# Designed miniproteins, single chains, continued (4), part 19

Each design is a single chain, and the fold is of that chain. pLDDT is the mean over its residues in the fold that is shown.

## One batch from the design tools (miniprotein)

Design m12670
Fold by ESMFold2-Fast:
Structure m12670 (fold): chain A 80 residues (1-80)
Amino acid sequence: SEREEELLRRAEELDERVGKLQEKFDKLSEENQKKARELMKKLSELRMEFIEALNNGDLEKAEELLEEMEKLVEEMEEIV
């Protein structure tokens, strides 16, 4: 569906943003590296739930999870 394709496109854009942030992780303070790892763990857990929601055809839940993932990436961008 067009909605599923849009959600997958947004997730791909989010992965590109995360990749750019990961290139800078080694330059962070130990405290910010720990925070980045904790945010990455939460993001990984939400990504698993997002894929499960898509596989179940629950596009509303998938969109809500993607918005939560986007907020976590924004939090990472503030500390990187």
Scores: mean pLDDT 87

Design m12671
Fold by ESMFold2-Fast:
Structure m12671 (fold): chain A 74 residues (1-74)
Amino acid sequence: SKLDELVEELAEWVEKQKDTVDPIELMRKAALRLIEAGVDPEDAVSLAGAIMHRVLGLSPQEVIRLSNEVLEEL
């Protein structure tokens, strides 16, 4: 699906930027790109969090913390 393609594109982007951009900013930008593609904000943040967990190895607790911060800014 187009959504699956976008998620993989964002995962590759996060991997490329992980040493130059803070995790919170990576997650925020990934979520915004998903929202622009028509994903609901809560689902976009959830998908961005899954990418952060998979690509950066962030713990579930850290993903929850970042997700709450991103949702408050949207």
Scores: mean pLDDT 87

Design m12672
Fold by ESMFold2-Fast:
Structure m12672 (fold): chain A 64 residues (1-64)
Amino acid sequence: LSEEEILAGVADIVLAMGNVLEKKGFYEEALKMYEKALELYRQAGDDEGVALAEKNIEKVKEKL
């Protein structure tokens, strides 16, 4: 398992945490999780993950 694969996997977990927080109405905390996931996806070179994290950031910002 490569470093990039590990980073992408951790990013998936962090993104999922953001989704749970958003569903509970903790929009500022969800935003922080999505921003952390975005950074991890960028480090992993996961373009699809980057796009997904950016989309979640945009959506949650509309609720703030």
Scores: mean pLDDT 88

Design m12673
Fold by ESMFold2-Fast:
Structure m12673 (fold): chain A 64 residues (1-64)
Amino acid sequence: MTVAEAMVYEVLERAKGRPLSAREIAEETGLSQATVSRALRRLEALGLVERRRVGRTTLYSLAS
């Protein structure tokens, strides 16, 4: 994984299954939302992260 992917994954691990938006992950990591979104897409492709839409918000959590 890249450093950005590892940082995003660590934030989701610390959340203990609590779903987070890309904005929240960007705030916790200090990365741009574009960098976070790219990392999340890669982690989702690897089966490590799950994406869910709840209303108008897209949330991410570790895959079960």
Scores: mean pLDDT 83

Design m12674
Fold by ESMFold2-Fast:
Structure m12674 (fold): chain A 62 residues (1-62)
Amino acid sequence: REHLEKALEALRAGDVETAERHLVAAYLAGEISAEQANEIGRALRAGDLERAIALVEELLAA
């Protein structure tokens, strides 16, 4: 899941713009569902970076 892993790296670096691009790529590549992408996107729009990181880590562990 290369795009989702890159999204996590960007989130940990605080680079939300790069993370959003990788999350879109992950969705288009079938690495995550639309529902999962929307949940992470809601956390990012709320400024809840810790929640966004936790959601991506949980998806990578599954």
Scores: mean pLDDT 83

Design m12675
Fold by ESMFold2-Fast:
Structure m12675 (fold): chain A 68 residues (1-68)
Amino acid sequence: SAVEEELRRAVEEAIRHAELYEKTGDEAALEEARRYLDRAVELSREVEDEIAAATLVIKAAVALTVAE
């Protein structure tokens, strides 16, 4: 579904920006990672596969936690 595709993109973007922050220390990248994580959490509430949605959000959250 479109929501599942948006969720996957939000998670991928959160992870990419978190990794960029870990590498560069650029606070703007950390802020973008947080925005994408927030979007992923909202999108996850609309996805029927709750386990898959939770797994994707957890991956993004872990990447952000490791980067901080």
Scores: mean pLDDT 82

Design m12677
Fold by ESMFold2-Fast:
Structure m12677 (fold): chain A 120 residues (1-120)
Amino acid sequence: MIKLVESGGGTVKEGGSLTLSIHASGADFSKSGVLWTAKAPGKNDRLVAGLGSDGKKRWYAPRVAGRFTISQDHAKSTAYLHMENLKKEDTATYYGEIFTLGENGLPVIATGEGTEVKVV
């Protein structure tokens, strides 16, 4: 079973920076992809950023492209979302997810418990 520990949330002023992290135990990070999603009050859950299991393919939602950076440290079994030039509309609970290919060929996803980010 994959266990995720999220950290790095908090309250920050508009224009500030924050780095979220997820530490995974029970996952081989060299074979796992990473997703970050956000849930804001009154809005649907939205993908923010993705990193493929090869550590090379990156995707960013248009609203955060150029401001957010996804990265991974295999030796530390940790993935990061570095957020720059934060806007009030970035206020949400952020969820880190680890995904890998299961024995049946279907994705196995483990989701963190969520980290609140409030931009004031």
Scores: mean pLDDT 78

Design m12678
Fold by ESMFold2-Fast:
Structure m12678 (fold): chain A 55 residues (1-55)
Amino acid sequence: SMEIVRLELLKLLYRIVLETEKEIAKRDPSFDKAVIEEIEKKIEELEKKIRELKE
């Protein structure tokens, strides 16, 4: 379904953002770890929704 394809692409985009934010966090000691946690939660939500749509 097109919805599953869109969610998979959105998940891929969030993974790219997550890797970028992790690299920033390594260089900036003032970096807010909540940003990384929010992105990880969003990826988990997308994975759960994709699973539900495949069932």
Scores: mean pLDDT 84

Design m12679
Fold by ESMFold2-Fast:
Structure m12679 (fold): chain A 73 residues (1-73)
Amino acid sequence: LYDEAVATIDRIAEEDPELGARVYKTAADYLEKQGKFDQAAELYRRAAEHYRRAGNTEEADIMEKKADELKKK
């Protein structure tokens, strides 16, 4: 289930924000390829938040831009 997957990734991100962000990004990429743009945008935003917690502001900005672009579809 989508909600269970998100809860699992959030648990990972509490211990390793960079890993959590990468898992969210991978899941978002998969959903985008499936045409699930709203869900992909949500996961890209979650990835951005966790990249910021990890100190990776460059990837965080990229993830936010992807989420905003998908919101238009």
Scores: mean pLDDT 80

Design m12680
Fold by ESMFold2-Fast:
Structure m12680 (fold): chain A 66 residues (1-66)
Amino acid sequence: HHMEELERKRREERIKRAQKMLDEYNSFKRRYGRMTLEERESLRPEYVAFQKKFRDEAIKMAEEEK
């Protein structure tokens, strides 16, 4: 009833962004898993940052529900 159409469009935008981020994250995880231990250690900060961004987006979506 209250701005339902606008809310639906916003939700679809967030879903599309989440899917793109998930694809990038999964690609990075597969590459990371195939690396040597030394390469994984050097890229660990980037991997952690990537995980943090993914979690932050999930938290933002949950907060919007409030």
Scores: mean pLDDT 72

Design m12681
Fold by ESMFold2-Fast:
Structure m12681 (fold): chain A 59 residues (1-59)
Amino acid sequence: MSDEELLEEARRIIAELLAQGVDPLVAVLKAALELSEKYGIPLEKALKLAIEALKELLA
């Protein structure tokens, strides 16, 4: 999976969590953990992608 596809997946997860009333910071942390676990990427990379996804959703 490309970084672009990972970013889109992060946006999808965060948008769904925000729609459920989850706090934005908690949504970022949950999305990062899911991406790291599901795709085997380092947590630091997953967290950066999740933060970027949140910034794009709030723009």
Scores: mean pLDDT 84

Design m12682
Fold by ESMFold2-Fast:
Structure m12682 (fold): chain A 105 residues (1-105)
Amino acid sequence: SSRLERLIEELRKELAETPESDEKRRKALEHEIKGLEAEKEGKYEEAAKHFEEAGRLFEEEGDNVSAAASYLKAGVLYEKLGKPEEAERLYERAEELVPGLVPER
């Protein structure tokens, strides 16, 4: 979609502006881009795995806000895939990193 294409372009600009020394952040952004590209193609399981990996990389570098956002995206996709246990695990992790980020259910 045009919305996903805009987000991909914005992330590619952020990646280009990210220092090569920030290897984990660059890799996390690459996974976010791949996740959006997979989502655009309807490859929801591939997209979820990429967002989950981005979340782990952001968390490892201490960017809890970006990590929680990536985990939330992965969780939403796992729900679409009929995997509520995987979704709940990711929502719980996002909530631990940023309380109040996950919508009430």
Scores: mean pLDDT 86

Design m12683
Fold by ESMFold2-Fast:
Structure m12683 (fold): chain A 59 residues (1-59)
Amino acid sequence: DAEEYTKRGGEYAKQGKYEEAVKEYEKALELDPNNLYARIGLADSLEALGKKEEAKKVR
């Protein structure tokens, strides 16, 4: 479910695996587009990858 994907994204982000974190957060948002934790995690991970414009689209 969305929470499992958000949790996996968080674990990848803690490991510095931001590309993997982005994929898991995107899966969470496919299931729940208004998931605040997934949106924040996705934006933070995109910024860590230098993708600032993509991060702004998430918010």
Scores: mean pLDDT 83

Design m12684
Fold by ESMFold2-Fast:
Structure m12684 (fold): chain A 74 residues (1-74)
Amino acid sequence: SVERARELLRRAGEALARAMGLPIDDPRKPELLEEAIRYAERAIREAEAAGDEGTRLEAQVVLDAAKALLEKIK
């Protein structure tokens, strides 16, 4: 559903933003990035099912950013 895809995208973005505000050695940072990845992946699946290309693309951007940041920490 479009509504569900947008809500999941919003949660992914919130988790990413909170993670970006933390120093690299904060133990909450990888947890928030992993949370952002999970919400973004769910948002992509829901957006694809709903035919919402815009939300799918935005969720992909969040997913890619969260993965890149998590890789720098590990």
Scores: mean pLDDT 88

Design m12685
Fold by ESMFold2-Fast:
Structure m12685 (fold): chain A 66 residues (1-66)
Amino acid sequence: MEEKIRKAVEELKKKKVTPDELLQAFKSLGVSEEDFRKAMEEVSKNNKAKTPDEFIEEVAKLLLEK
């Protein structure tokens, strides 16, 4: 699971993806829309990411912790 999510994150960073594309990619990995939304809210709330790439990485970390 972790390797699949890491690989998906790297591909998404290359494509300059929209939030909808990011959601679809994580849904393909078995992540629920609710879990994805909560991870995005947590990263935004805690100001952990300063760039779009960091934002994707921090969301993936939260999803991997579950």
Scores: mean pLDDT 69

Design m12686
Fold by ESMFold2-Fast:
Structure m12686 (fold): chain A 67 residues (1-67)
Amino acid sequence: SAAERLARVRDEIAKLNEEISKLYEEMQKARAAGDEEKVQELKNKIYELSDKRDELTAEADRLAAEL
């Protein structure tokens, strides 16, 4: 059902948000250490996960419209 699919998509979004939060914490530590290369690596990972989250958010909006 649309409700079951929506619940799964929302769970994936929650997991991505948790992972993004952890990457931000790691980025703050890398910045404090002056590790510019690590900061850029973490930024790239955050952008990739944020794009995936945005795609899932659009899917959640479509599924919610079916309810």
Scores: mean pLDDT 88

Design m12687
Fold by ESMFold2-Fast:
Structure m12687 (fold): chain A 55 residues (1-55)
Amino acid sequence: SSMEEERQKTLERLRKALEELGVPQEEIDAFLEKLKDKSPEEVDKEGLRFLLSVM
């Protein structure tokens, strides 16, 4: 579905952004694992919050 595609794209973009910011892979994996069952909106919200905390 389009929502599932959007969610996966958001998760992939978050992973790349966190890698570029130097976040440890273990921390990235743990964070994304918590988001796997969240809605696309929730993934975006939590992703933005996490990015702001490490920038």
Scores: mean pLDDT 78

Design m12688
Fold by ESMFold2-Fast:
Structure m12688 (fold): chain A 62 residues (1-62)
Amino acid sequence: GADAASAAAFKEAAAKGLGADTAEEAMRLVAQLGPSGAASAVAETERLGGDGAGVREELDSY
């Protein structure tokens, strides 16, 4: 799974990209978008300096 920093970056990226009020809601919306949403979240996490591979592993665990 992703480390704490990668998880935080993923939540922040998802919230900003999806315009959700909370990071948890943004993560749920990313999951509902399917592989495309997951890929976008990984890419945004890497752009913010997080571990995109770790985020991908975390998403695969859900």
Scores: mean pLDDT 55

Design m12689
Fold by ESMFold2-Fast:
Structure m12689 (fold): chain A 58 residues (1-58)
Amino acid sequence: SEEERQKLLKLIGEILNLIGDIIEVENDESLSEEEKKKKLEELKKELEKLLAELKKLP
C-alpha cells in the first residue's frame, strides 16, 4: 500500500541518517575513546530498533 511505502521510505531515511551520525562519532577527534564507545553503543541500539521495525514491514 501507499502507507507501507511511505513508512518504508521514512525508515530507510532514518537508518541512513543514523549511519551518518555513527560515521561522524567515529571520526570526531575531540571525543575520548570512552565517549566514542558510549555514543556508538547508543547509536547501535537505535539502529537495531530501526532494523527490527524494517523486518516487520510487509
Scores: mean pLDDT 84

Design m12690
Fold by ESMFold2-Fast:
Structure m12690 (fold): chain A 59 residues (1-59)
Amino acid sequence: SLIEITRKVNEWILKLKKENVTPEDLRALLQKRGVEVEPDADETTLLNILAEVLREELS
């Protein structure tokens, strides 16, 4: 369900924040998934994009 997918994605994003993942690490993850991001995108923006990508993939 969408609720369960959203919960899973939020849980994973919280884990990444807890592990202090850098913006460079997030850009690398998105680039490997074929997602273009702005070079100056901040960590919050990158995490939001990653969450969207994961929701799409799990849907």
Scores: mean pLDDT 77

Design m12691
Fold by ESMFold2-Fast:
Structure m12691 (fold): chain A 72 residues (1-72)
Amino acid sequence: MSAEEKEAIKKAEELAKEAEKNKDDKEKYKKLYSEAAIISMTLALVTLRGLPEEEARKLAEEFVAKAVKLEE
């Protein structure tokens, strides 16, 4: 696992922990978990599909935005 991959995982974990601390703030919880999901999906797309980071991030952002809209 590369240093960049480790950093991405750590950042996603930190965002998830921050979300859990803000359970009573639904908007903040949703935002923090969405950010963690985008990071995790971007990493998966880069690692498993070999997509460039910029391209993977755009796809992850689009996917998470659609998932979030369905939950509303």
Scores: mean pLDDT 76

Design m12692
Fold by ESMFold2-Fast:
Parts: sequence; structure tokens; C-alpha cells
Structure m12692 (fold): chain A 57 residues (1-57)
Amino acid sequence: GEEERREAARERLTRELVRAVLDRDLEAARAAVERYRHYLSPEEAQRILDDVERAIA
């Protein structure tokens, strides 16, 4: 159902974000957040990007 699709999307997003952090690639993180924006609130999206910037710095 909806829950399973949302969970799978969030797992994919998490994998892409981990890769972006390891690669120190903020643009990859922004692209991943945009790709999965339907499953995120604007507040969640911004928090994720802030967390990635902090992890890369």
C-alpha cells in the first residue's frame, strides 16, 4: 500500500544521501531530495540538506 511505497522510497533516499555524504557531493544530495520530494515535507527536505551540509563540512 501507500506505507510500503513510502518506506521503500525513504530507503532509496537514505542510500543516495549516504553516498552523497561519502562522496562529499552536496549537488547529489539536492538531486536525491528533489527526486523524492513527493515523500517529504518542505521542512524535512531542508533538514536533510542541512544535515548533509554539516556532515560534509
Scores: mean pLDDT 84

Design m12693
Fold by ESMFold2-Fast:
Structure m12693 (fold): chain A 70 residues (1-70)
Amino acid sequence: MRLPAPVLEGFLLRELDVPSRESARRAAAALAPLDLESIAGLLSTPLGQPREVVLARLEEAAANPERYLP
């Protein structure tokens, strides 16, 4: 399963203390081609959460993308 870049941007802005919306947008563009498991692995360390917890949050974002869209 994959997340659209706008949903990933919203997820990163909500879950990570990113310095700007532009930083979140660039990160979302880089991550959007990846599957959720790969994204969860990459975000585990920055979020300070186990991979399985991050994956569950990404799956929630995929199920409810409207919560993360502008």
Scores: mean pLDDT 77

Design m12694
Fold by ESMFold2-Fast:
Structure m12694 (fold): chain A 60 residues (1-60)
Amino acid sequence: SKEELGKKLEEALKESGLTVQQLADRFGTAVEETQKLVKDAIEGKAPVPAIEALLRALGY
């Protein structure tokens, strides 16, 4: 579910120790866009493919 994926993303970010800047660099988007996408994903507002793309950028 979107809620489970959002929780997985939040846990992956904490485990990785990456800053949003570093995640943005890996994902290939602007920092502000990445911050919004991460927030929307954790809140269950982002599409599943977008959450999965962020997880892949974190090495999942």
Scores: mean pLDDT 79

Design m12695
Fold by ESMFold2-Fast:
Structure m12695 (fold): chain A 76 residues (1-76)
Amino acid sequence: MTPEQKELLEKAKEIKERVDRLLEQARASGNTELVEAAETVRDIVDAAIKYIENGDVEKAKRLLEAAEQMLARLEA
């Protein structure tokens, strides 16, 4: 695994941990829209991890950038 793949995996792990916290809060509050949005971010991160493992660093990077932007807006 390349240094870039390792860096992207660490970023994916960080985003996934943030999504899991947001999902727990959204479920506790009954905010269905926030649950659906957070689940979408989780699915994007899971797809990015698969692309990293397959060596498609360009697609993984784009997906993680999109997930990070979505998550930052949901956490605001």
Scores: mean pLDDT 84

Design m12696
Fold by ESMFold2-Fast:
Structure m12696 (fold): chain A 64 residues (1-64)
Amino acid sequence: GLLEEAREALKKGDYDRAIELALEAYRQGFKEGSEVAKEAFELLREALLLKSKTSPDEDDPPGV
């Protein structure tokens, strides 16, 4: 399903694709169940966060 596609995109580092798929899953989750919507929302937040932190000039890991 869309959630699995979004997770695959995240694993490949394709954050734009993951964001689009997660948004679509979130919309469909309203009909399929709140748990699907919740999971899609979590994936969306993670994808947005990772995309923001992917820029090396913006935020480096504090452990290095």
Scores: mean pLDDT 72

Design m12697
Fold by ESMFold2-Fast:
Structure m12697 (fold): chain A 50 residues (1-50)
Amino acid sequence: SAETEALLARYIAGELSLAEVAAALGLPPETGLAQAERLLRESGLSYDFR
C-alpha cells in the first residue's frame, strides 16, 4: 500500500482533501469518500488527526 501511504502523508499534511484521496485511489464517486476514509483509518492513522 505504498500509494495509500503517500496519499495518507499528503492528507495529514493538508495537501489533499479526502475527496482527492478517493479520486486518486480510483474509488466510486458516490461511495469513494467513505471507502477512502476506511482505508486511511485501516493504515493506522485517522482523518480526525487535525
Scores: mean pLDDT 67

Design m12698
Fold by ESMFold2-Fast:
Parts: sequence; C-alpha cells; structure tokens
Structure m12698 (fold): chain A 93 residues (1-93)
Amino acid sequence: MAEELKKEIDETFQNLMKALFDIAFLESLRRQRELTPEEQAEIDKRIAELNKQMKEDASKLLTLIEKAREEGLDIDPALLRFYEDLANWVLSQ
C-alpha cells in the first residue's frame, strides 16, 4: 500500500499552506503596526526563512507527485494537478 506516500503528499501540502498563511500574517503585521528596527529585522528574517521553506516544500511536493504518478497511486488526478499548479506557482514567485 502507498499510504505513506499519500500521507507525505498531504503533510507537504499542509506545510506549504501554513508557510503561505504565516508569510501573509507577518506581511500584514508589518503594514498595520509601527515596528521598531529590531522587530522589522526579525520579521524580515522570518519571512525570508518561510519563503525558503515554502520553495523547498513546493519542490518536494512536485517530486512526490511525480513519484505518485509513476507508482500509479490512487489519488484524484484533479487534486494532484491542483497541488502541482500550486507548487509551480510558488516556485515562480
């Protein structure tokens, strides 16, 4: 059974979505609050780290999708395409 691969795809997608939300939250915080230089530097560093993580997770997701297709994993093809499109969009930013 390829349950481990399905789980890894789902977990990688969830991690990618969480990073996207965390970046959006931090950018919103920067726009809406008067921040000290130290707070601005910390937020910029965290956004940079999250962007790196997001791109790494997107690359991993593409690799897992390719593996799922090669192994004939029983996943909705539309869902796999959605994950692939999202990952490619992230990597294009």
Scores: mean pLDDT 83

Design m12699
Fold by ESMFold2-Fast:
Order: structure tokens, then sequence, then C-alpha cells
Structure m12699 (fold): chain A 69 residues (1-69)
């Protein structure tokens, strides 16, 4: 279903924006949701990629990553 894939892409894009902002926890959540939508749309490759990004972002979250001043 193309509509379902489109929703997955929108969630992935939101995940990318949160990742760009340094909000890896929120980014991970959006990638996880995108993965589920891609899987339901039959896009297994994108689903797997989004799931891996979600896990990777969660693992890469530093214990304390403070902005500079």
Amino acid sequence: MEELRKKGEELKKKGEEYEKQGNYIEASKYYSQASKLYEQAGDTEKAEEALEKSSELTSKVPISDLPDP
C-alpha cells in the first residue's frame, strides 16, 4: 500500500529532523514507527533500515552529551 509507505517516509523524515537536532531518543521513536509502517507496506528493506537506525541511535545516545557553552 503506497499510502502506508508514504506515512512511513514521513515518520522517517521526522526521525531525521530530530536526529539533526541531536534528539536521538525522539528520533529513535520515529524511526521505530517508520519501520513498522514500511513492514506493513511490504517494504522490508526500508523497514529493516529504519529499525536498525532506531536501535543504532538508542545505542549511540551518550550518557551526557551537553551542548557547548
Scores: mean pLDDT 75

Design m12700
Fold by ESMFold2-Fast:
Structure m12700 (fold): chain A 58 residues (1-58)
Amino acid sequence: TAEEVVREIAKKAGQDPEFALEAAKRSAKEAGVSLKEAAIGAAEGLEDKELVERAREA
């Protein structure tokens, strides 16, 4: 799911997964995009092709 991808991105970045997930949900809502779209953007920012694909499939 998009939530699992966000948590995985956070773990790789050394961040608290639950805190990062709540921040991502809030940012997505403020920007008017889905959590899936936010997760895709974050994975693209890391240049992690596997996470980008997983986010797209979520």
Scores: mean pLDDT 78

Design m12701
Fold by ESMFold2-Fast:
Structure m12701 (fold): chain A 79 residues (1-79)
Amino acid sequence: GEEIVKEAEKAFKNIIDHAKELVDKGEATEETLKEVEKLAKESLRKIRELAEQGKYEEAKKLMEESTKKMLQIVARGLK
């Protein structure tokens, strides 16, 4: 079902919220936040497509890889 999509949405929202907090504190740039949001949006679209096709293992791998990439973007964007 939609369990993997909901898990991905929650994980990505947590990273976006963290990036927003860093920007608000002046510890990261607006550009870093936009890059994280763009990756989250594209990754969610692909995860939904994989889930609709019953490819749950591939959807989970993409969620894990996208989460790591988003965290790397945040780390790189720190001042």
Scores: mean pLDDT 86

Design m12702
Fold by ESMFold2-Fast:
Structure m12702 (fold): chain A 62 residues (1-62)
Amino acid sequence: GTPDPELLAKAAEARGATAETVAALIRDAVKAGVDLELAAKSISEGTGLSEEEARKLILDAL
């Protein structure tokens, strides 16, 4: 099935990124008006998540 957003956040934390760091990146990206794909790439590079998982995390936080 589709991964649960809470499980994605926990996976990011397990890879050395905190849920607070991910939330801050999402908030800053939305506030700056950056492209969703650029935000997803940034989170992917910082957390080790795939770009698709990062995109879902952003959309669920909006």
Scores: mean pLDDT 64

Design m12703
Fold by ESMFold2-Fast:
Structure m12703 (fold): chain A 63 residues (1-63)
Amino acid sequence: SAEEVARLIEEAARADRAGDRARAVELLTKAGVPGGEASRALRAGDWERVERLGVRGYLARVS
């Protein structure tokens, strides 16, 4: 669900802030963000991109 995706992204942001990059990537992958793109966006600190990728993945699954 969209709520589950949002929760996973927020948990990933929390993990990234705590310095746990591996957990952040894992949580974003569960949200539907491809692992390679998640790793690149996190390295760049681009949370807007992370959010867009999560929304796109969700919409692709429900259409």
Scores: mean pLDDT 77

Design m12704
Fold by ESMFold2-Fast:
Structure m12704 (fold): chain A 63 residues (1-63)
Amino acid sequence: LVGALVEALEDQPGAGDIFVALKKGDRVLVLKEVNEDLVEVKNLKTGEVGYVGKSLLRVIEYL
């Protein structure tokens, strides 16, 4: 998943310093795999960086 451009499948509220805020359809770049379930991403719409569950993402393209 690192280097993938992926799409948020549903809305996710931000959670302070850890989880990134996402809207369904937001495009994000995967920066790092944290563990089996979590990735660190950059929301390309907002510029915010944070964690999100892999189950909320659909791969669009590997960059």
Scores: mean pLDDT 77

Design m12705
Fold by ESMFold2-Fast:
Structure m12705 (fold): chain A 80 residues (1-80)
Amino acid sequence: SGELAEEADREAVRLYLEKGMTPEEAAQYVADRLGVSLEEYRKAREAGRLINQGKTLEEAAKELGISVERLKRLLDLLAP
């Protein structure tokens, strides 16, 4: 859910600040908690940015080389 994704993002920021983790390590930690790969997590975040800029789900999936079905599942995991 979106709440879970937001909590995971907050935890990653906390670990980055408190333990000196790199942004890369924090992103990996969030991806691991959500049960997805770092690559899929990054693609989902980038797709969200593209959609917020006015692109459709289909256009974002095509640009990122991921199926629409898989992207939809990843976005459902990251957003409410």
Scores: mean pLDDT 74

Design m12706
Fold by ESMFold2-Fast:
Structure m12706 (fold): chain A 73 residues (1-73)
Amino acid sequence: MAATRADLIYTAQTQYKLDPEAAQAVADRVVALVEELRAEQAGLPEAERRALSTERGPEINRTFNEAVEEAKK
């Protein structure tokens, strides 16, 4: 399952100690990237969809970490 907005908010608040507003901003940024990935996958065979998810995993994780660091200002 792709990361849900609720899961991202929960992680940002519990693990990274962000306030609810900052956690929502982080989640919205990551969700936008995940939705772009799902749009790219929409026309692909199952094997190619899985490969793209694996390839994009580090990018999604990096985006989350960068958004958290920006929110800590």
Scores: mean pLDDT 77

Design m12707
Fold by ESMFold2-Fast:
Order: sequence, then structure tokens, then C-alpha cells
Structure m12707 (fold): chain A 78 residues (1-78)
Amino acid sequence: MSEEEIDAEVNEALGLIYYYLAKQALERGDHEGALRDAEKVREFLPPEKAEKYIQELADLARSLGFEETAQRLEELLK
């Protein structure tokens, strides 16, 4: 296992951790915390995976009635 392989695995793990933290933040009504954690998801995950998880967060935000937060999350995909 090379340093590059270790970095990829660590980044994917961190991205998934931030995804779950963002999800929990949304469920608690912590909109700013959710957006910060979603930015970290985009930072640590490959673009295709980041798009999927951020879209899932936006869909969750809408289901909770947080339309403004959902729109701000979708802006991270553009």
C-alpha cells in the first residue's frame, strides 16, 4: 500500500464521516453545520460520489421543509 492509496482511503472515510455529520446536523436543524460538513464531503470525496451524497443531503433537507438549505446544498454541485 502506497501513500497515495492510504490518502485515498483516508479521504473517502473522512468524506463519509462528514456526510453522516451533515445528515445529523440537518435532523437537528443545524443548517450552517450541515453546509460546512457538506463542503467537506465535496473536498474529501471524488466528484461523482460527492455529488451523490450532497444531493441526498439536499433531498433530506427538502423532506424536512428546509428549502433554503436544500438550495444552498445544491449550489455546492454547480
Scores: mean pLDDT 82

